# Designed miniproteins, single chains, continued (5), part 66

Each design is a single chain, and the fold is of that chain. pLDDT is the mean over its residues in the fold that is shown.

## One batch from the design tools (miniprotein)

Design m18275
Fold by ESMFold2-Fast:
Structure m18275 (fold): chain A 100 residues (1-100)
Amino acid sequence: SEMEKKKKEAAKRLADLLRRYVQAQLAGDQAALDAIQAETAVVLEELEKTLGKDVIKEILDKAMAAGDEVAKKMIEAGVDPREGMLAALQAAIAELEKLG
């Protein structure tokens, strides 16, 4: 449906932002992190205006749930918090890519 296509486009756009965020985190590029954070705020506002807050919340909640599951497993395995956070972000990206 038209709504499904728009949801997929939103998920792909959010996945791209998270991929860029992870790359900037791995590079230690604070200027890139700041720029991506500012861009993400604008993109979320645009997506919420076009698709509605509930639709964007559903997409983000699915990504967060995937990330939280990986984060819990990493904590239980005694993985370093930074490594656990990066793994959780990668799981969130994968879920967004699956939705898109």
Scores: mean pLDDT 86

Design m18276
Fold by ESMFold2-Fast:
Parts: C-alpha cells; structure tokens; sequence
Structure m18276 (fold): chain A 94 residues (1-94)
C-alpha cells in the first residue's frame, strides 16, 4: 500500500545517503572522515521524520564540512549532499 511504498522510498534515500557520504568521507582527509560519516548518519535518519528535516540536516552538514574542508574535499562533499537532496525530492514527489 501507499504507506509501505513511501517507507520503502524513504529507506532507499536513507541507504543511498549513507553510501554517498561514505564515498565522500573516503576521499576526505582522515580528520574530516568521522565528521562526514556522522553527518551522513544524521541526514539519513532525518528523512524518517520529514523531507524538511532531511533538507535542514543536509544543509547544516554542508555548511559545517565545507567550512572545515577546502578544495576537492568541499567539492566532493557538496556533490554528495546535492545528490542526496535530489533523491529525497524525487522520492517525495512520487
């Protein structure tokens, strides 16, 4: 039913968000890897509450990590956040 389908879509967004943030963490300096992974967990969990909470968590994570990272790290993390936001928006629209 519609509720189960929505839960499945949110779980898929959560799982993919964790993957995207883990890939960004692997490319980041060792000191930023735990912060990026922790941000991934917070953002992934937020979709279970609402799309607005997910967007807020993603934007807060982006602001924190981009401020602490530079060059390629900031670019890769911004890409991961952008992809996660896009997937969440598409899942909510269905």
Amino acid sequence: GAMAERAARRQAVSDRTLELFDEAAKKAPPELQPLIREAGRRVAEAIQRSLDEFKKAAEEALNDIVKKGSGETATEFARAVGEALNLAGEADAQ
Scores: mean pLDDT 79

Design m18277
Fold by ESMFold2-Fast:
Structure m18277 (fold): chain A 63 residues (1-63)
Amino acid sequence: REAELEELARAVAEATGVPLEQARRAVATLAADPDASDEEIAEDAGVSREAARRIKRVYEELR
């Protein structure tokens, strides 16, 4: 599970261009709450709402 989240974070970082550290935070938030809002993801990951929406889309496709 932890290894799977790390692989998802790396894939999200590569697909969206956000730093791996921010992608890890976003993936952790989505893994805990798949219905997390773009606002919650943006706040937790330290990215814009547009980046959060993009991250959520990529995560859903890779999951």
Scores: mean pLDDT 79

Design m18278
Fold by ESMFold2-Fast:
Formats: sequence, structure tokens, C-alpha cells
Structure m18278 (fold): chain A 64 residues (1-64)
Amino acid sequence: MTPEELLARIDELLDSGVELTKEELINLVKYAREHLTPEEAERVIARIKEKFPEYQEEIDKALA
């Protein structure tokens, strides 16, 4: 999967309104950091935090 395809799939998932668990969100954030450029990963992480502000602290801990 290309970084562009990964970004498109993440954007689609976030726009779909699918309820994601904390564990699923943390795994998605880690996957983005591993497979995307730092700039693309930061955009994805920012969007996830915007959609799921209740998990911001756990996401930050996972990235520390």
C-alpha cells in the first residue's frame, strides 16, 4: 500500500463515522507513524485527535 493509499483509507475511515475503540485508534496512530512521512503522520494524528478528543492523552502517551 502506498502512503497516498494509506492516507485516503484513513480519511475515509474517519469520515465514515465508524466507532473506533481506544486500542484501534492507538494502533492506527502507530501504523501511520511507521508507514507515512513525518509530515503526513502529523496530519493524520491531528485529524484523529480532532475526531476523538477523548483519546488525545492516550495517543500522546503512545507516541512518547
Scores: mean pLDDT 75

Design m18279
Fold by ESMFold2-Fast:
Order: C-alpha cells, then structure tokens, then sequence
Structure m18279 (fold): chain A 97 residues (1-97)
C-alpha cells in the first residue's frame, strides 16, 4: 500500500527560519512514527517561500510503502494527529495496488 502525505504550513508574521523549524519538528515526528512501524520512506522538504502577503509557506512530502491496510490507517491517523499538534495541514493519498 502506497501512502503519500503532503504537509503544508503557512504562517503570517513568522520568519522563514521559524516556519522551517516547525516543519522540521513535524518531519522528525513522522520519522519516529515510520521507525516504530519498521518502514522506510522518501521525504522531501521544500525550502520555505515568502508569499505576496508576507506569509511564509513550507511544504514537505512523504511517500511510503506499507504491507497492510491496518498499518496505513494507523500511520494516517498518527500523522494527522501530529499535524494538528504542530499546526501543519496534512493531505493524504492512498493507493492499494
């Protein structure tokens, strides 16, 4: 089962360094979850971008292959909970083939 996660953080009035640090906190949490599942993932963190309104956006992408639907469901649940705790928006796509 392939799970793709797109994590997005947009902050007004924060520096690019602050937004990058918060995204790195989320990514570290995801890595800990993947280690607990015995899974290896491809993770890409994009450099922070200053938007036209002065807000800063950071984006991270995670792709992982898991052997069972129950492991995928648990990872998605934990990643969404982590995103809520850190203030990161999480979008998930699942492929079962």
Amino acid sequence: IRVRVTATLVEAGASPTEVEQRMNEFVAGVLALLKALGAKAEIRVEPPVVLDDGSVRATARVEVELPTQSQADELIRQVRALGAAVGVEVAVEVEER
Scores: mean pLDDT 81

Design m18280
Fold by ESMFold2-Fast:
Structure m18280 (fold): chain A 76 residues (1-76)
Amino acid sequence: MSKEKLEKEVELSVELIKSAVDYTINRRKGDKKGELESAIKAYDYSAKLSELNGDEESKKKSLELKKQYEEELKKL
């Protein structure tokens, strides 16, 4: 609602979109490491955006998914 909050929301949304694009590209190329790294980044930005909007449930879910992808990356 404030100008500062809106500017931060736009910045986080842009980074989330970039990460989602990278995820799709890496998945199509069969770059599993890049796919997982992009997914981790996307869920990190998603969690920050949810926190900014006071959505604790969505924040928690995004952080849980981020941890799952981090564990998959460790197996590579």
Scores: mean pLDDT 86

Design m18281
Fold by ESMFold2-Fast:
Structure m18281 (fold): chain A 87 residues (1-87)
Amino acid sequence: MEEELEADITEALALIIIGIMKANPDVPVSLETTKRIIELVDKLHELGRTDVAIEILKDAYEIAVKQGDTESAKLLKKRLEELEKER
């Protein structure tokens, strides 16, 4: 029950964060923020929400590519490929 609640809260927070980023494409996303998104995605995967984690990584990757953030894009793509293999 606590684990399920943690998964629901983590999913909601991750979706809110990515939604804010998608709504504000002109606001640069720091590498630190990208790393925190990956941490949230890893947490979602551990809690069994792998499909949601993959969707969030795809959205974050598209934002990084559009902003020209090559470093963030590489980190997000690597994690996305790793999670897709664990499907």
Scores: mean pLDDT 80

Design m18282
Fold by ESMFold2-Fast:
Structure m18282 (fold): chain A 62 residues (1-62)
Amino acid sequence: DVDLSRQEQEKIDEAAKQTVKETGVSYDEALRAAQQAQRELGPTAPLKDVVDKAVEMVKKAQ
């Protein structure tokens, strides 16, 4: 997403790392979940909400 700000990209990366830690999935899978969570929650969503949503999405896919 070319319109993603640097701050959003950094938040998504951090959310992906935390999702890996919480779920044990690969970084690539966690990154996809974090990107989708950020899209659904919007750019103002705090890191915690993005992590919680990404973890939920990963658990639903398993």
Scores: mean pLDDT 78

Design m18283
Fold by ESMFold2-Fast:
Structure m18283 (fold): chain A 79 residues (1-79)
Amino acid sequence: MKEEIRELARRAKELAERYVETLEDSDLSVEELRRLARERVEGVEEAIIEALDAGDIELAEKGIETLREDVEQLEKAVA
């Protein structure tokens, strides 16, 4: 499960970088957009890992669903 979480987080960060490169006009710089995207993904990843370490599998599964939704949203954005 932790390996799956790490893989989802890596995928989300890769897609986020691709997505921000497609933005020509934004209130934030490309660097700021990348930073915010990474921080969001890393925060979710950390929360899932903490839930697993606490033995709260249900909470961890909810977090994994959040990461999957992030990946799906980013894939739609770069398609």
Scores: mean pLDDT 75

Design m18284
Fold by ESMFold2-Fast:
Structure m18284 (fold): chain A 76 residues (1-76)
Amino acid sequence: VIEKLTENQLLILSILESYGSKPVSRQELVDQAVKELGLSRATASAHINHLVSLGLVIEQEDGSLQVNMEAIDKSR
């Protein structure tokens, strides 16, 4: 699973992992990806959507995001 991700997608996932199991707002994660990786907001959002589609990130009903640690651990 991890080998199928771009470097930017892996780095975004790593940023979200730094928050642990606590949900973060989509806006906060986008802001961190822009700050840390120099991506546009649109590109960061597209990578986040891809990670959600792969089940590596869980999107809550309120739109907040958290890493799926079980899926990550099984992929490593």
Scores: mean pLDDT 75

Design m18285
Fold by ESMFold2-Fast:
Structure m18285 (fold): chain A 89 residues (1-89)
Amino acid sequence: SEKCNKLSEEKKEALNLLVTKLEEEFEVSFDEESINQACEYLLGVSEITVEVLTEVGLYLLRSKGVTINKDVVDKVKKIAQEVYEEVTK
């Protein structure tokens, strides 16, 4: 998408990895509109953090009708931590 094309390489890598891991864990496929909204959010942040990736992941899951409970939050935080460690090494 146009907004996703404006992201830094680090932000693109982080979002792509986050999307892939979340789609595998929750057996969902995110819509282009939801991905575009995530890209717009990431354009407004200065740095990738575990908190930023967690918020993006929770937004994406809510967009697919996933009920956000403590187990889901804990899984998203774990995935966000893994993504952060891979893109900031």
Scores: mean pLDDT 87

Design m18286
Fold by ESMFold2-Fast:
Structure m18286 (fold): chain A 56 residues (1-56)
Amino acid sequence: EEEKLKEEMLKVGDETYRKILEARKRYHTENTPEARAELDRVVKEANEKAIEAYKK
């Protein structure tokens, strides 16, 4: 059921969002290919979690 999934997403959403912010800061500070790859991975991971649970 979507209800349970939404509850769990709400809990981990904060942590995932924080990871995105940190990866984003890192990329803008270091501006390296690896920092960019990490940012992209974290953002994609969070996006997939949100979209997959909310939109098929």
Scores: mean pLDDT 69

Design m18287
Fold by ESMFold2-Fast:
Structure m18287 (fold): chain A 72 residues (1-72)
Amino acid sequence: MEKVKETALKEGASEEVAERIAKAATALPDEEDRLRAVRHLLTVYGGFSKEKALEAAEKIVEAAKDEPLQPP
């Protein structure tokens, strides 16, 4: 959510693209599906190269996993 969007922005995505990426990275059930969707958004809407999109997508998906779960 917050970390995912911040990571996308830090990698060079626009606010609009970063918001779409954050939703995709948190809504999809499988890690591979998340990675594929984020990579696609970065290349098509962000103008990223294939290599840079893969690196950014991996960081974004990792940020989604590293969100702390509320104890209760």
Scores: mean pLDDT 73

Design m18288
Fold by ESMFold2-Fast:
Structure m18288 (fold): chain A 83 residues (1-83)
Amino acid sequence: SMRARLEAEAEIAMARISAAVAKLIAERHPEDKEALEEAIELLRRALARLDELLARATDPAVRAEIERTKAEIEALIRELEEL
């Protein structure tokens, strides 16, 4: 269970790093459509990993953190798609 918690924390951290990178790309290169598409793909891959994590997560606090992180990434994807 402790290993599962650490793995979940690592996956959530990686998803947040992906979101930060995607946001940086959008802020610095808003006219680079190829870079924005790659950023969106990065975020979609992060969402898929979080969905897999959520499917096996049993701790309510961990599940809540995954759901919050997913919502943040989904909002960012929508913002990038509008550029």
Scores: mean pLDDT 86

Design m18289
Fold by ESMFold2-Fast:
Structure m18289 (fold): chain A 84 residues (1-84)
Amino acid sequence: AALSDEERAERLAEGALAYLKKEDKLELLEQYKAVAEQLKSPAVEKFEKAIELYKEDPDNPEADELFREGVKELVLLLLEQAKK
């Protein structure tokens, strides 16, 4: 069976967060923010807040959640645009 858009977005967001924790976190976040800006996505604000929180504390769970939610919003936006 095909995954729902929400399930697909959640899995991609979890994978992105796992990758973020292994790589240069701030550089990768700036890249996600740039993509969100090009797509005119509200995820831009979530990525900006996550960047600021990670600068203060690289293990901040609020920043982890904001990043995850931002990626989920980007994926959902792309999936919705593909349907319409």
Scores: mean pLDDT 78

Design m18290
Fold by ESMFold2-Fast:
Structure m18290 (fold): chain A 55 residues (1-55)
Amino acid sequence: SAKDEEIGRVLGRMQEEIAAIAAESRREGWSREELLARAFEVANRAQAEIDELRA
């Protein structure tokens, strides 16, 4: 369905953003806490978009 395809796109963007965050954390020497905070922001945003699509 169109919603399933859009959910797939949301998950794809989330994976790309998390990969970019991981790469940046390695370059900048972020703490584990900083890395997790950034990853949780991305995951929470993706979850909110998916919840909206399912409503």
Scores: mean pLDDT 86

Design m18291
Fold by ESMFold2-Fast:
Structure m18291 (fold): chain A 87 residues (1-87)
Amino acid sequence: MRKELEKKVEEAKKAIEKGDFDKAIEIARELVKEAEKAYKEKDYALADLYAKAAISILNEVEDAGGKLSEEDKEALKKAKEIIEKIE
């Protein structure tokens, strides 16, 4: 995992632990944008890493009792679509 991605994932998990779901969701949305950028640049390995990290964070938010907005669910769907397109 790239150091920048690892740091963002760690920060998101720490936010979830503290109940700061908004911060974790913000980080996940940033990771989805990075995944889209990497996919457009044909860096499929990087796109896969960012998309999977975003999905993991959003799932952890729901598992911890956080609620995803419709926009957050759309971000989750976009991340899943990126992974499906990389196949």
Scores: mean pLDDT 84

Design m18292
Fold by ESMFold2-Fast:
Structure m18292 (fold): chain A 71 residues (1-71)
Amino acid sequence: SLSPEEVELLSQIGRALRAKDYETAIAYLEKLKELLADNPEAVALAERAIEAIRAKDYEAAQRYLLRLATL
């Protein structure tokens, strides 16, 4: 289960993506990756989400975020 801090970061990432504030979304994903460092699957999903945002593939980014939320 996700900690309250991880849940808040996921919420902030979602808000930033809806606002098209991709720099803020990436910054929160980097923080989430640090908090989830002991979970290799979560780290990989966060890294893939960051790569997708940088590539402007927002559909892929949303799929990776959904998988993160269901861990």
Scores: mean pLDDT 86

Design m18293
Fold by ESMFold2-Fast:
Structure m18293 (fold): chain A 95 residues (1-95)
Amino acid sequence: MPRLSQDQLAQMYRDGLLARARALGDLLERQALAQLGPDAQSQRSININIDRNDDGSINITAILTISLADGRRLIITINATINPDGSVQMDIDIQ
């Protein structure tokens, strides 16, 4: 298989992090709405940042915010760091 460049990996992880953030958001929203009632409404926003570091690593951060009708906010942050050697580290934080 051809080795992917850092830029190709960054694009794939950007799309993958968006998909994972949405899937986690669906699970958390379902749990929260089960407490508020099945017809309760939520709003979502998603932001994605790509940072290129001086050490040659690429950091991709996807932040999904879910705002609930009761005024609560759920924040899902997924981070992927792509090193120059092509290794990848991923972290997920839920607030």
Scores: mean pLDDT 77

Design m18294
Fold by ESMFold2-Fast:
Structure m18294 (fold): chain A 61 residues (1-61)
Amino acid sequence: MEIKVEKVGDEYVATVTLPGGVGVGSGKTKEEAIKKALEEAFAKYRQALLEKAAELAALAA
């Protein structure tokens, strides 16, 4: 997992990279931006895992 945080104007923008996807979040604090980015990244990662599980189930049927 890689986390990058940048200050853009009056906000912080965080980018989180996971094997299944990239999440981006913004907020008035670094913590808020990271939290938003993690939420998006994990949602994408969960979706990728579900798609892989469906493929494996189809092959086993």
Scores: mean pLDDT 78

Design m18295
Fold by ESMFold2-Fast:
Structure m18295 (fold): chain A 114 residues (1-114)
Amino acid sequence: SMARAEAERLIDEAFKLIKSGNEEDYLKAKELVARAAELMGLPKLDPSKLTRAEIYLVLGVLYLYLNRPDKAKEAFELAVKEAERDGEDPVIANQAKRMIELIDKGYPVEALVP
């Protein structure tokens, strides 16, 4: 659909921006991720509450909805790295690690998303 194509564009842009590591791109990535989720009919995200690790986790989930498991895995690996950098979010790190495990075991994307 046109909305799905636009969401994929926003997801790819957000992933590029968040990987830059700078604050301005982080703020832009928050807004793009929230908009992409809305375009895909997912529950509304509050962009003000998204950490860098949470943005990577959400991008991984969005890539699974797009049937792009290789990109989802890359996003989940970055979510682990970001969450473990400060030792502050073991829950996000563990969630992302579990998603990577299931992708590596060949689980279909439909089994990985709520």
Scores: mean pLDDT 85

Design m18296
Fold by ESMFold2-Fast:
Structure m18296 (fold): chain A 68 residues (1-68)
Amino acid sequence: AAMDENAARSERIKEALERVLRGEMTVEQAAEYAGVDPETIERAVEALRKRREDPTTGIPGASWKAPA
């Protein structure tokens, strides 16, 4: 029972992380939406952003054009 509720929460966290990565939500809003600490969202977003930066395969896409 508790595990089932935890699974639903995990899904919300994933959704919130995607929104933050897209710049649609702040870390604060995502944390509230997912029901976790802002620190948790911040850490997860940082890890995901790092992953996305790494697999850039030299495609002359507009990656540099998306200002950080």
Scores: mean pLDDT 67

Design m18297
Fold by ESMFold2-Fast:
Structure m18297 (fold): chain A 99 residues (1-99)
Amino acid sequence: SEEEKKKEEYEKGIEELKKKAEEALKKLREKGEEKMAERVEEGTEAMLKVLELKKEGKEEEITEEELRKAREGAGLLALIDAGRFSEEDWEKALENGLK
């Protein structure tokens, strides 16, 4: 029961992340921020991989590199959601997120 609830929550999270990333990528490309769109795609792929591994109960297979990329992706998506699209905001977020 609890295992099934966990899997349903991860599945929902995966779908919500895919939708949010699609919306974010559309906004970035409309503003001509193609390099940042590529970084969001990479971070989103890492976030999806982490969620898939957690869904399968394989958290121990998650690498530190995948977690770092996933955190970067999450930070970038949060900035886009807040309407922050400047290169200066992106650079500062990436620099601070790697601490």
Scores: mean pLDDT 76

Design m18298
Fold by ESMFold2-Fast:
Structure m18298 (fold): chain A 84 residues (1-84)
Amino acid sequence: SEKLREAVELLTEAAKAAREGDKEKAAELAVRAMVLVAESFGLVPSDEAVADTTAALAAAMNQTPTEELVKGLEELRAHVEALL
């Protein structure tokens, strides 16, 4: 699936952004990746749901230690890659 390959790439970029301390960019990239995963299974989130989820995740990530955040994003990437 092309969408799943793109999601893996976005999660790789999200983990990199998190390591660099850009937690807002990490949240944006992670939500974009999860939207692509959802779409690969025929689920289409609304633009409002995507925007609200991105804002909420960015706020949560800003309160999460960088090491824990990077680990979570890399584990998520590995699970999405296993769907290829």
Scores: mean pLDDT 87

Design m18299
Fold by ESMFold2-Fast:
Structure m18299 (fold): chain A 71 residues (1-71)
Amino acid sequence: SNEEKVKELIEELKKLAEEAREAGDLGTAAASERAVQDIEEMKKKGASDEELLELAEKSLKELRRRFEEVS
């Protein structure tokens, strides 16, 4: 389901934040943590699972790209 996929992507964003912090990329770590907060806030405000999934996928893809470019 989209709800389960959103939860999985939130966990992947949290893992990316940890990996970025360990690599010394504090910018990507902070941005990844912020993305999790933004998704959770949108969920609290009643955003649809489809909207949350789109945001989570877009955020993870962009933040992974930034992390690879800094490395």
Scores: mean pLDDT 84

Design m18300
Fold by ESMFold2-Fast:
Order: C-alpha cells, then sequence, then structure tokens
Structure m18300 (fold): chain A 65 residues (1-65)
C-alpha cells in the first residue's frame, strides 16, 4: 500500500522495525502480538507526526486484511 509505505518512511529506525513486524503479525491474524509491537513502537517517539504515522500503518494494514 502506498499509504503504508509513505507512513513507514516517516518513522525512526527502531519504530519502523517494530511496526514492520507488527504488519506481519496482523497479516498472520496474531492481533494481540501485533498490538504489543505497535504500542512498543509508540514508546520510541514523542513526535506527533511519527505517532500519527504508526496509527496510519496500523489502520491501513487492518483495512487490507
Amino acid sequence: SAEIEAALAKLNPEARALVEEGIALIRAGRYDEADRLFARAATTTSDPEELAAIETVYRETLRET
């Protein structure tokens, strides 16, 4: 998804790695594990733009599934 790719480009490297694992977990139906990784990604930043990008990746990945 173009939306997911654009949002991932805004993330710091630690958040991006966690979020990319979270995407794979959502696609595997492992929602509890995905939610933990997305929550952990959110703790890596105080930047509102990065936090919004994490939320965008979460929403768009769920929409695709």
Scores: mean pLDDT 88

Design m18301
Fold by ESMFold2-Fast:
Structure m18301 (fold): chain A 97 residues (1-97)
Amino acid sequence: VVEALAGIEEAFEQFLAKFDPSLIPVLFRAVEEELERLKREDPETYQRLLEKYGSEENLFAVVLKESIERLLKKPPNITEEEIREIVREVVEELKAE
């Protein structure tokens, strides 16, 4: 938990330095919506990921951090749709484990 939180703070600082702060609510919403979709449509995989990461908060933090790391490789003029696509890709990659 402490290590995951430290990594996410650094990723968030890098995101704020590169992108418009108005994209932060979009990013959080995209992670929330994709995890809620997973919980509804594939509850077995959702439970497996909860066991792997230890809590819903840790799972959210992992998806958020991985999404930010991928977004940091993109140009600063990213769209809301590109954010949603990247979050979906992160969740699908975690499902494939």
Scores: mean pLDDT 79

Design m18302
Fold by ESMFold2-Fast:
Structure m18302 (fold): chain A 63 residues (1-63)
Amino acid sequence: SDGERGARAIREAAARGDPAAVAAGAHELQKVGYMSEEAARRAIAAARAGDAEGGARLALEGL
């Protein structure tokens, strides 16, 4: 599903240390309805602080 593909992209972004890609993935999942605005906001905030792994964890918990 699109949600599973999005989750995989976020995991791969975190594995390579790319917080910008984690934030973009969380935003896209929220936009297409797989994630709440609150969950996306928390994930994006962590990623923007430079925490790619934490941002990914929060995004995946928000699915």
Scores: mean pLDDT 85

Design m18303
Fold by ESMFold2-Fast:
Structure m18303 (fold): chain A 91 residues (1-91)
Amino acid sequence: MEKVEELKEQAERLEAAIEELEKFLNSEESKLYSKEDFEQAIKNGRGNIEKLKKEAESLEEVPEELKEKLKRVEEKLKELEELVKKKFEEE
């Protein structure tokens, strides 16, 4: 169960990081950063999600709560990716 709790904590930290990046994207300070800066942050987040998914798949049994949390984090990252695309395509 220790590995499950570790993965849950990592998923929660990643979710919080995505939420903070979304708040930052909607701030005036976001104008100081390029589209490439946000794309790199999203790419790093995607890599972290894939790593967590692989570690979860290595468990003998994956708790439903962990699967649900990982899916939610992945969906939030996809939403952030679309928000970044929209923001930098609008004048």
Scores: mean pLDDT 79

Design m18304
Fold by ESMFold2-Fast:
Structure m18304 (fold): chain A 72 residues (1-72)
Amino acid sequence: EEERLEVDVEAALVIIEATLAIKYNGSIEYLKKVLKRAEEVLRRAREVGNEDAAQATQDAIDELKKKIKELE
């Protein structure tokens, strides 16, 4: 299914971006931009029923939120 594949790719990319942003101490502004993209990917993953992508994206969101709180 095309939608599931697209969501898997988007999830993989946003998880990589989140991981690198946290690792390299990205700015609060950059982390919030990645968070917004991750939240959009999470919603789409849930809509297409891709549970693995949804869970992995949710984990990335939780890490981003934690890092943003630490920087604020």
Scores: mean pLDDT 85

Design m18305
Fold by ESMFold2-Fast:
Structure m18305 (fold): chain A 75 residues (1-75)
Amino acid sequence: SDKLLNKAKKTVTKELKKLGKKTGKTKSFKSLSDYVKKGSKQDVIAAGKDLSKLAKKIGDKKTSKKLEKTVKELK
């Protein structure tokens, strides 16, 4: 549903902004955020999965779990 997709886009873009600040890769993360905002359901799922893996790798387990939940709700 559009409501679920819009909620997922908001969650993924918010976490992208936070992670961009933490990693210093603000330009790359802003570009990815713009793709997610304009993206299809599949684009948001792919971005959410990749971001969840990255969050886990840097020790942000809370963000990783939140993104996994968002991806599951969107599938």
Scores: mean pLDDT 80

Design m18306
Fold by ESMFold2-Fast:
Structure m18306 (fold): chain A 93 residues (1-93)
Amino acid sequence: SQKEIIHKAILAESSASLLRMHVHISLTKATPSQKDLDALEEKIKEIEKMVKEIEKNLDKLSPKKQTEVKKMIELIRKDLEEVKKKLEDLRKK
């Protein structure tokens, strides 16, 4: 249903935003372990999988809702790219 697709988009956006916040906060307090970095990579993959599932079902939404969800996906990708860059920098140390 359209409602389920929208709920998945909201969940993915919230998850990406929280992950970005978590990475920034964690790095101000301590150096993350390799296990912590691996856990962050798995969370990124989970959110990317959710985004792919949402994109596959976009055509089931009204044009107005498609535009709204596409904007959410753009924000999610931006947040994930920021997390990925920070994670790469940490692994280089």
Scores: mean pLDDT 81

Design m18307
Fold by ESMFold2-Fast:
Structure m18307 (fold): chain A 91 residues (1-91)
Amino acid sequence: VDEMIEIIKEAEKKAIELLDNGASFSDAMAVLMEGVDQAISLLPPEQRSKATAQFVGEVLRAMSDVSIDGVSPKDAIKAFAEGVIEIIKKL
């Protein structure tokens, strides 16, 4: 659990750094999604489908926040990472 949370925190830090250096929201989200994939790979196979479905919900929320609700990319990245960490804590 702690290793998964550290992966997500590192991915969030990297994604925010990319945004601060002028990268697109899509580039930042790609880095964060790679971190999520790495974290999911640490779960037993029988838990991966459930975790993946919950994480897809967080991705859709972040995309909606930026594209529809006008939330800043940086705030959307932070909210996404926090949501994923809360899901991991409940696994």
Scores: mean pLDDT 78

Design m18308
Fold by ESMFold2-Fast:
Structure m18308 (fold): chain A 57 residues (1-57)
Amino acid sequence: MKDQQVQQLLQQAQQLSKQTEDLNKQSLETGPSLNDQVQQTAGQASQLLQQAQQLSS
C-alpha cells in the first residue's frame, strides 16, 4: 500500500529533520565546520518530504 511507503518516508524525513536540528545546534556552538552536513541532511529531509507528498496525493 502507498500508505506504508508514505509512512516510511515521513519517518525517515522526521529522523533527518531531527538530525539536521541537532547538527544545526552543534554548528551554532562549535562553528561553521558542520555547515556542509547541515545543508546535506536538510536537503535530504526536504527530498523525502516531497516524495511522501507525491505518494500521498
Scores: mean pLDDT 74

Design m18309
Fold by ESMFold2-Fast:
Structure m18309 (fold): chain A 82 residues (1-82)
Amino acid sequence: GTGGVVVATKGDGEKAAEAAKKGVEEAGGKVVGYGGEKRGDVGVAAVNGIAPTKEEALKAAEAGAKAVAENFEVVGAKVGAS
């Protein structure tokens, strides 16, 4: 399955993307793309990954979002899998 996470934070989107990537990988997802940027006072982080099943891909994407929330002030998050 394929999963993705996008998180908006009060800070550095690049560091948030690194945290999300690590969370996805620790949950067993394989990261195929990630990146972050800063838009004024908001950081935006995005990670895309794959796992053997859609359910595992969703779990990995949710783990990525959780890793960001543990280290950053999150103002918005979107996770999904297919």
Scores: mean pLDDT 81

Design m18310
Fold by ESMFold2-Fast:
Structure m18310 (fold): chain A 63 residues (1-63)
Amino acid sequence: SMKKKLLEQIDKEIERLKKEFGVETEEQVKEALAKAIEQGDVGTALRYMALLELIRKRKELEE
């Protein structure tokens, strides 16, 4: 199904970004985002926000 294919691609992208950023859990992504914001690293903050959005969308599609 389309939903199954989309979930598989989202899972691959999430895994890729987690490896690239050196984070494993959603909580670690949120912590890293907070630190990037505190440091004024806009580019890094936007990338972490994109990863969190993918994690959120994956949860919605699992329902």
Scores: mean pLDDT 84

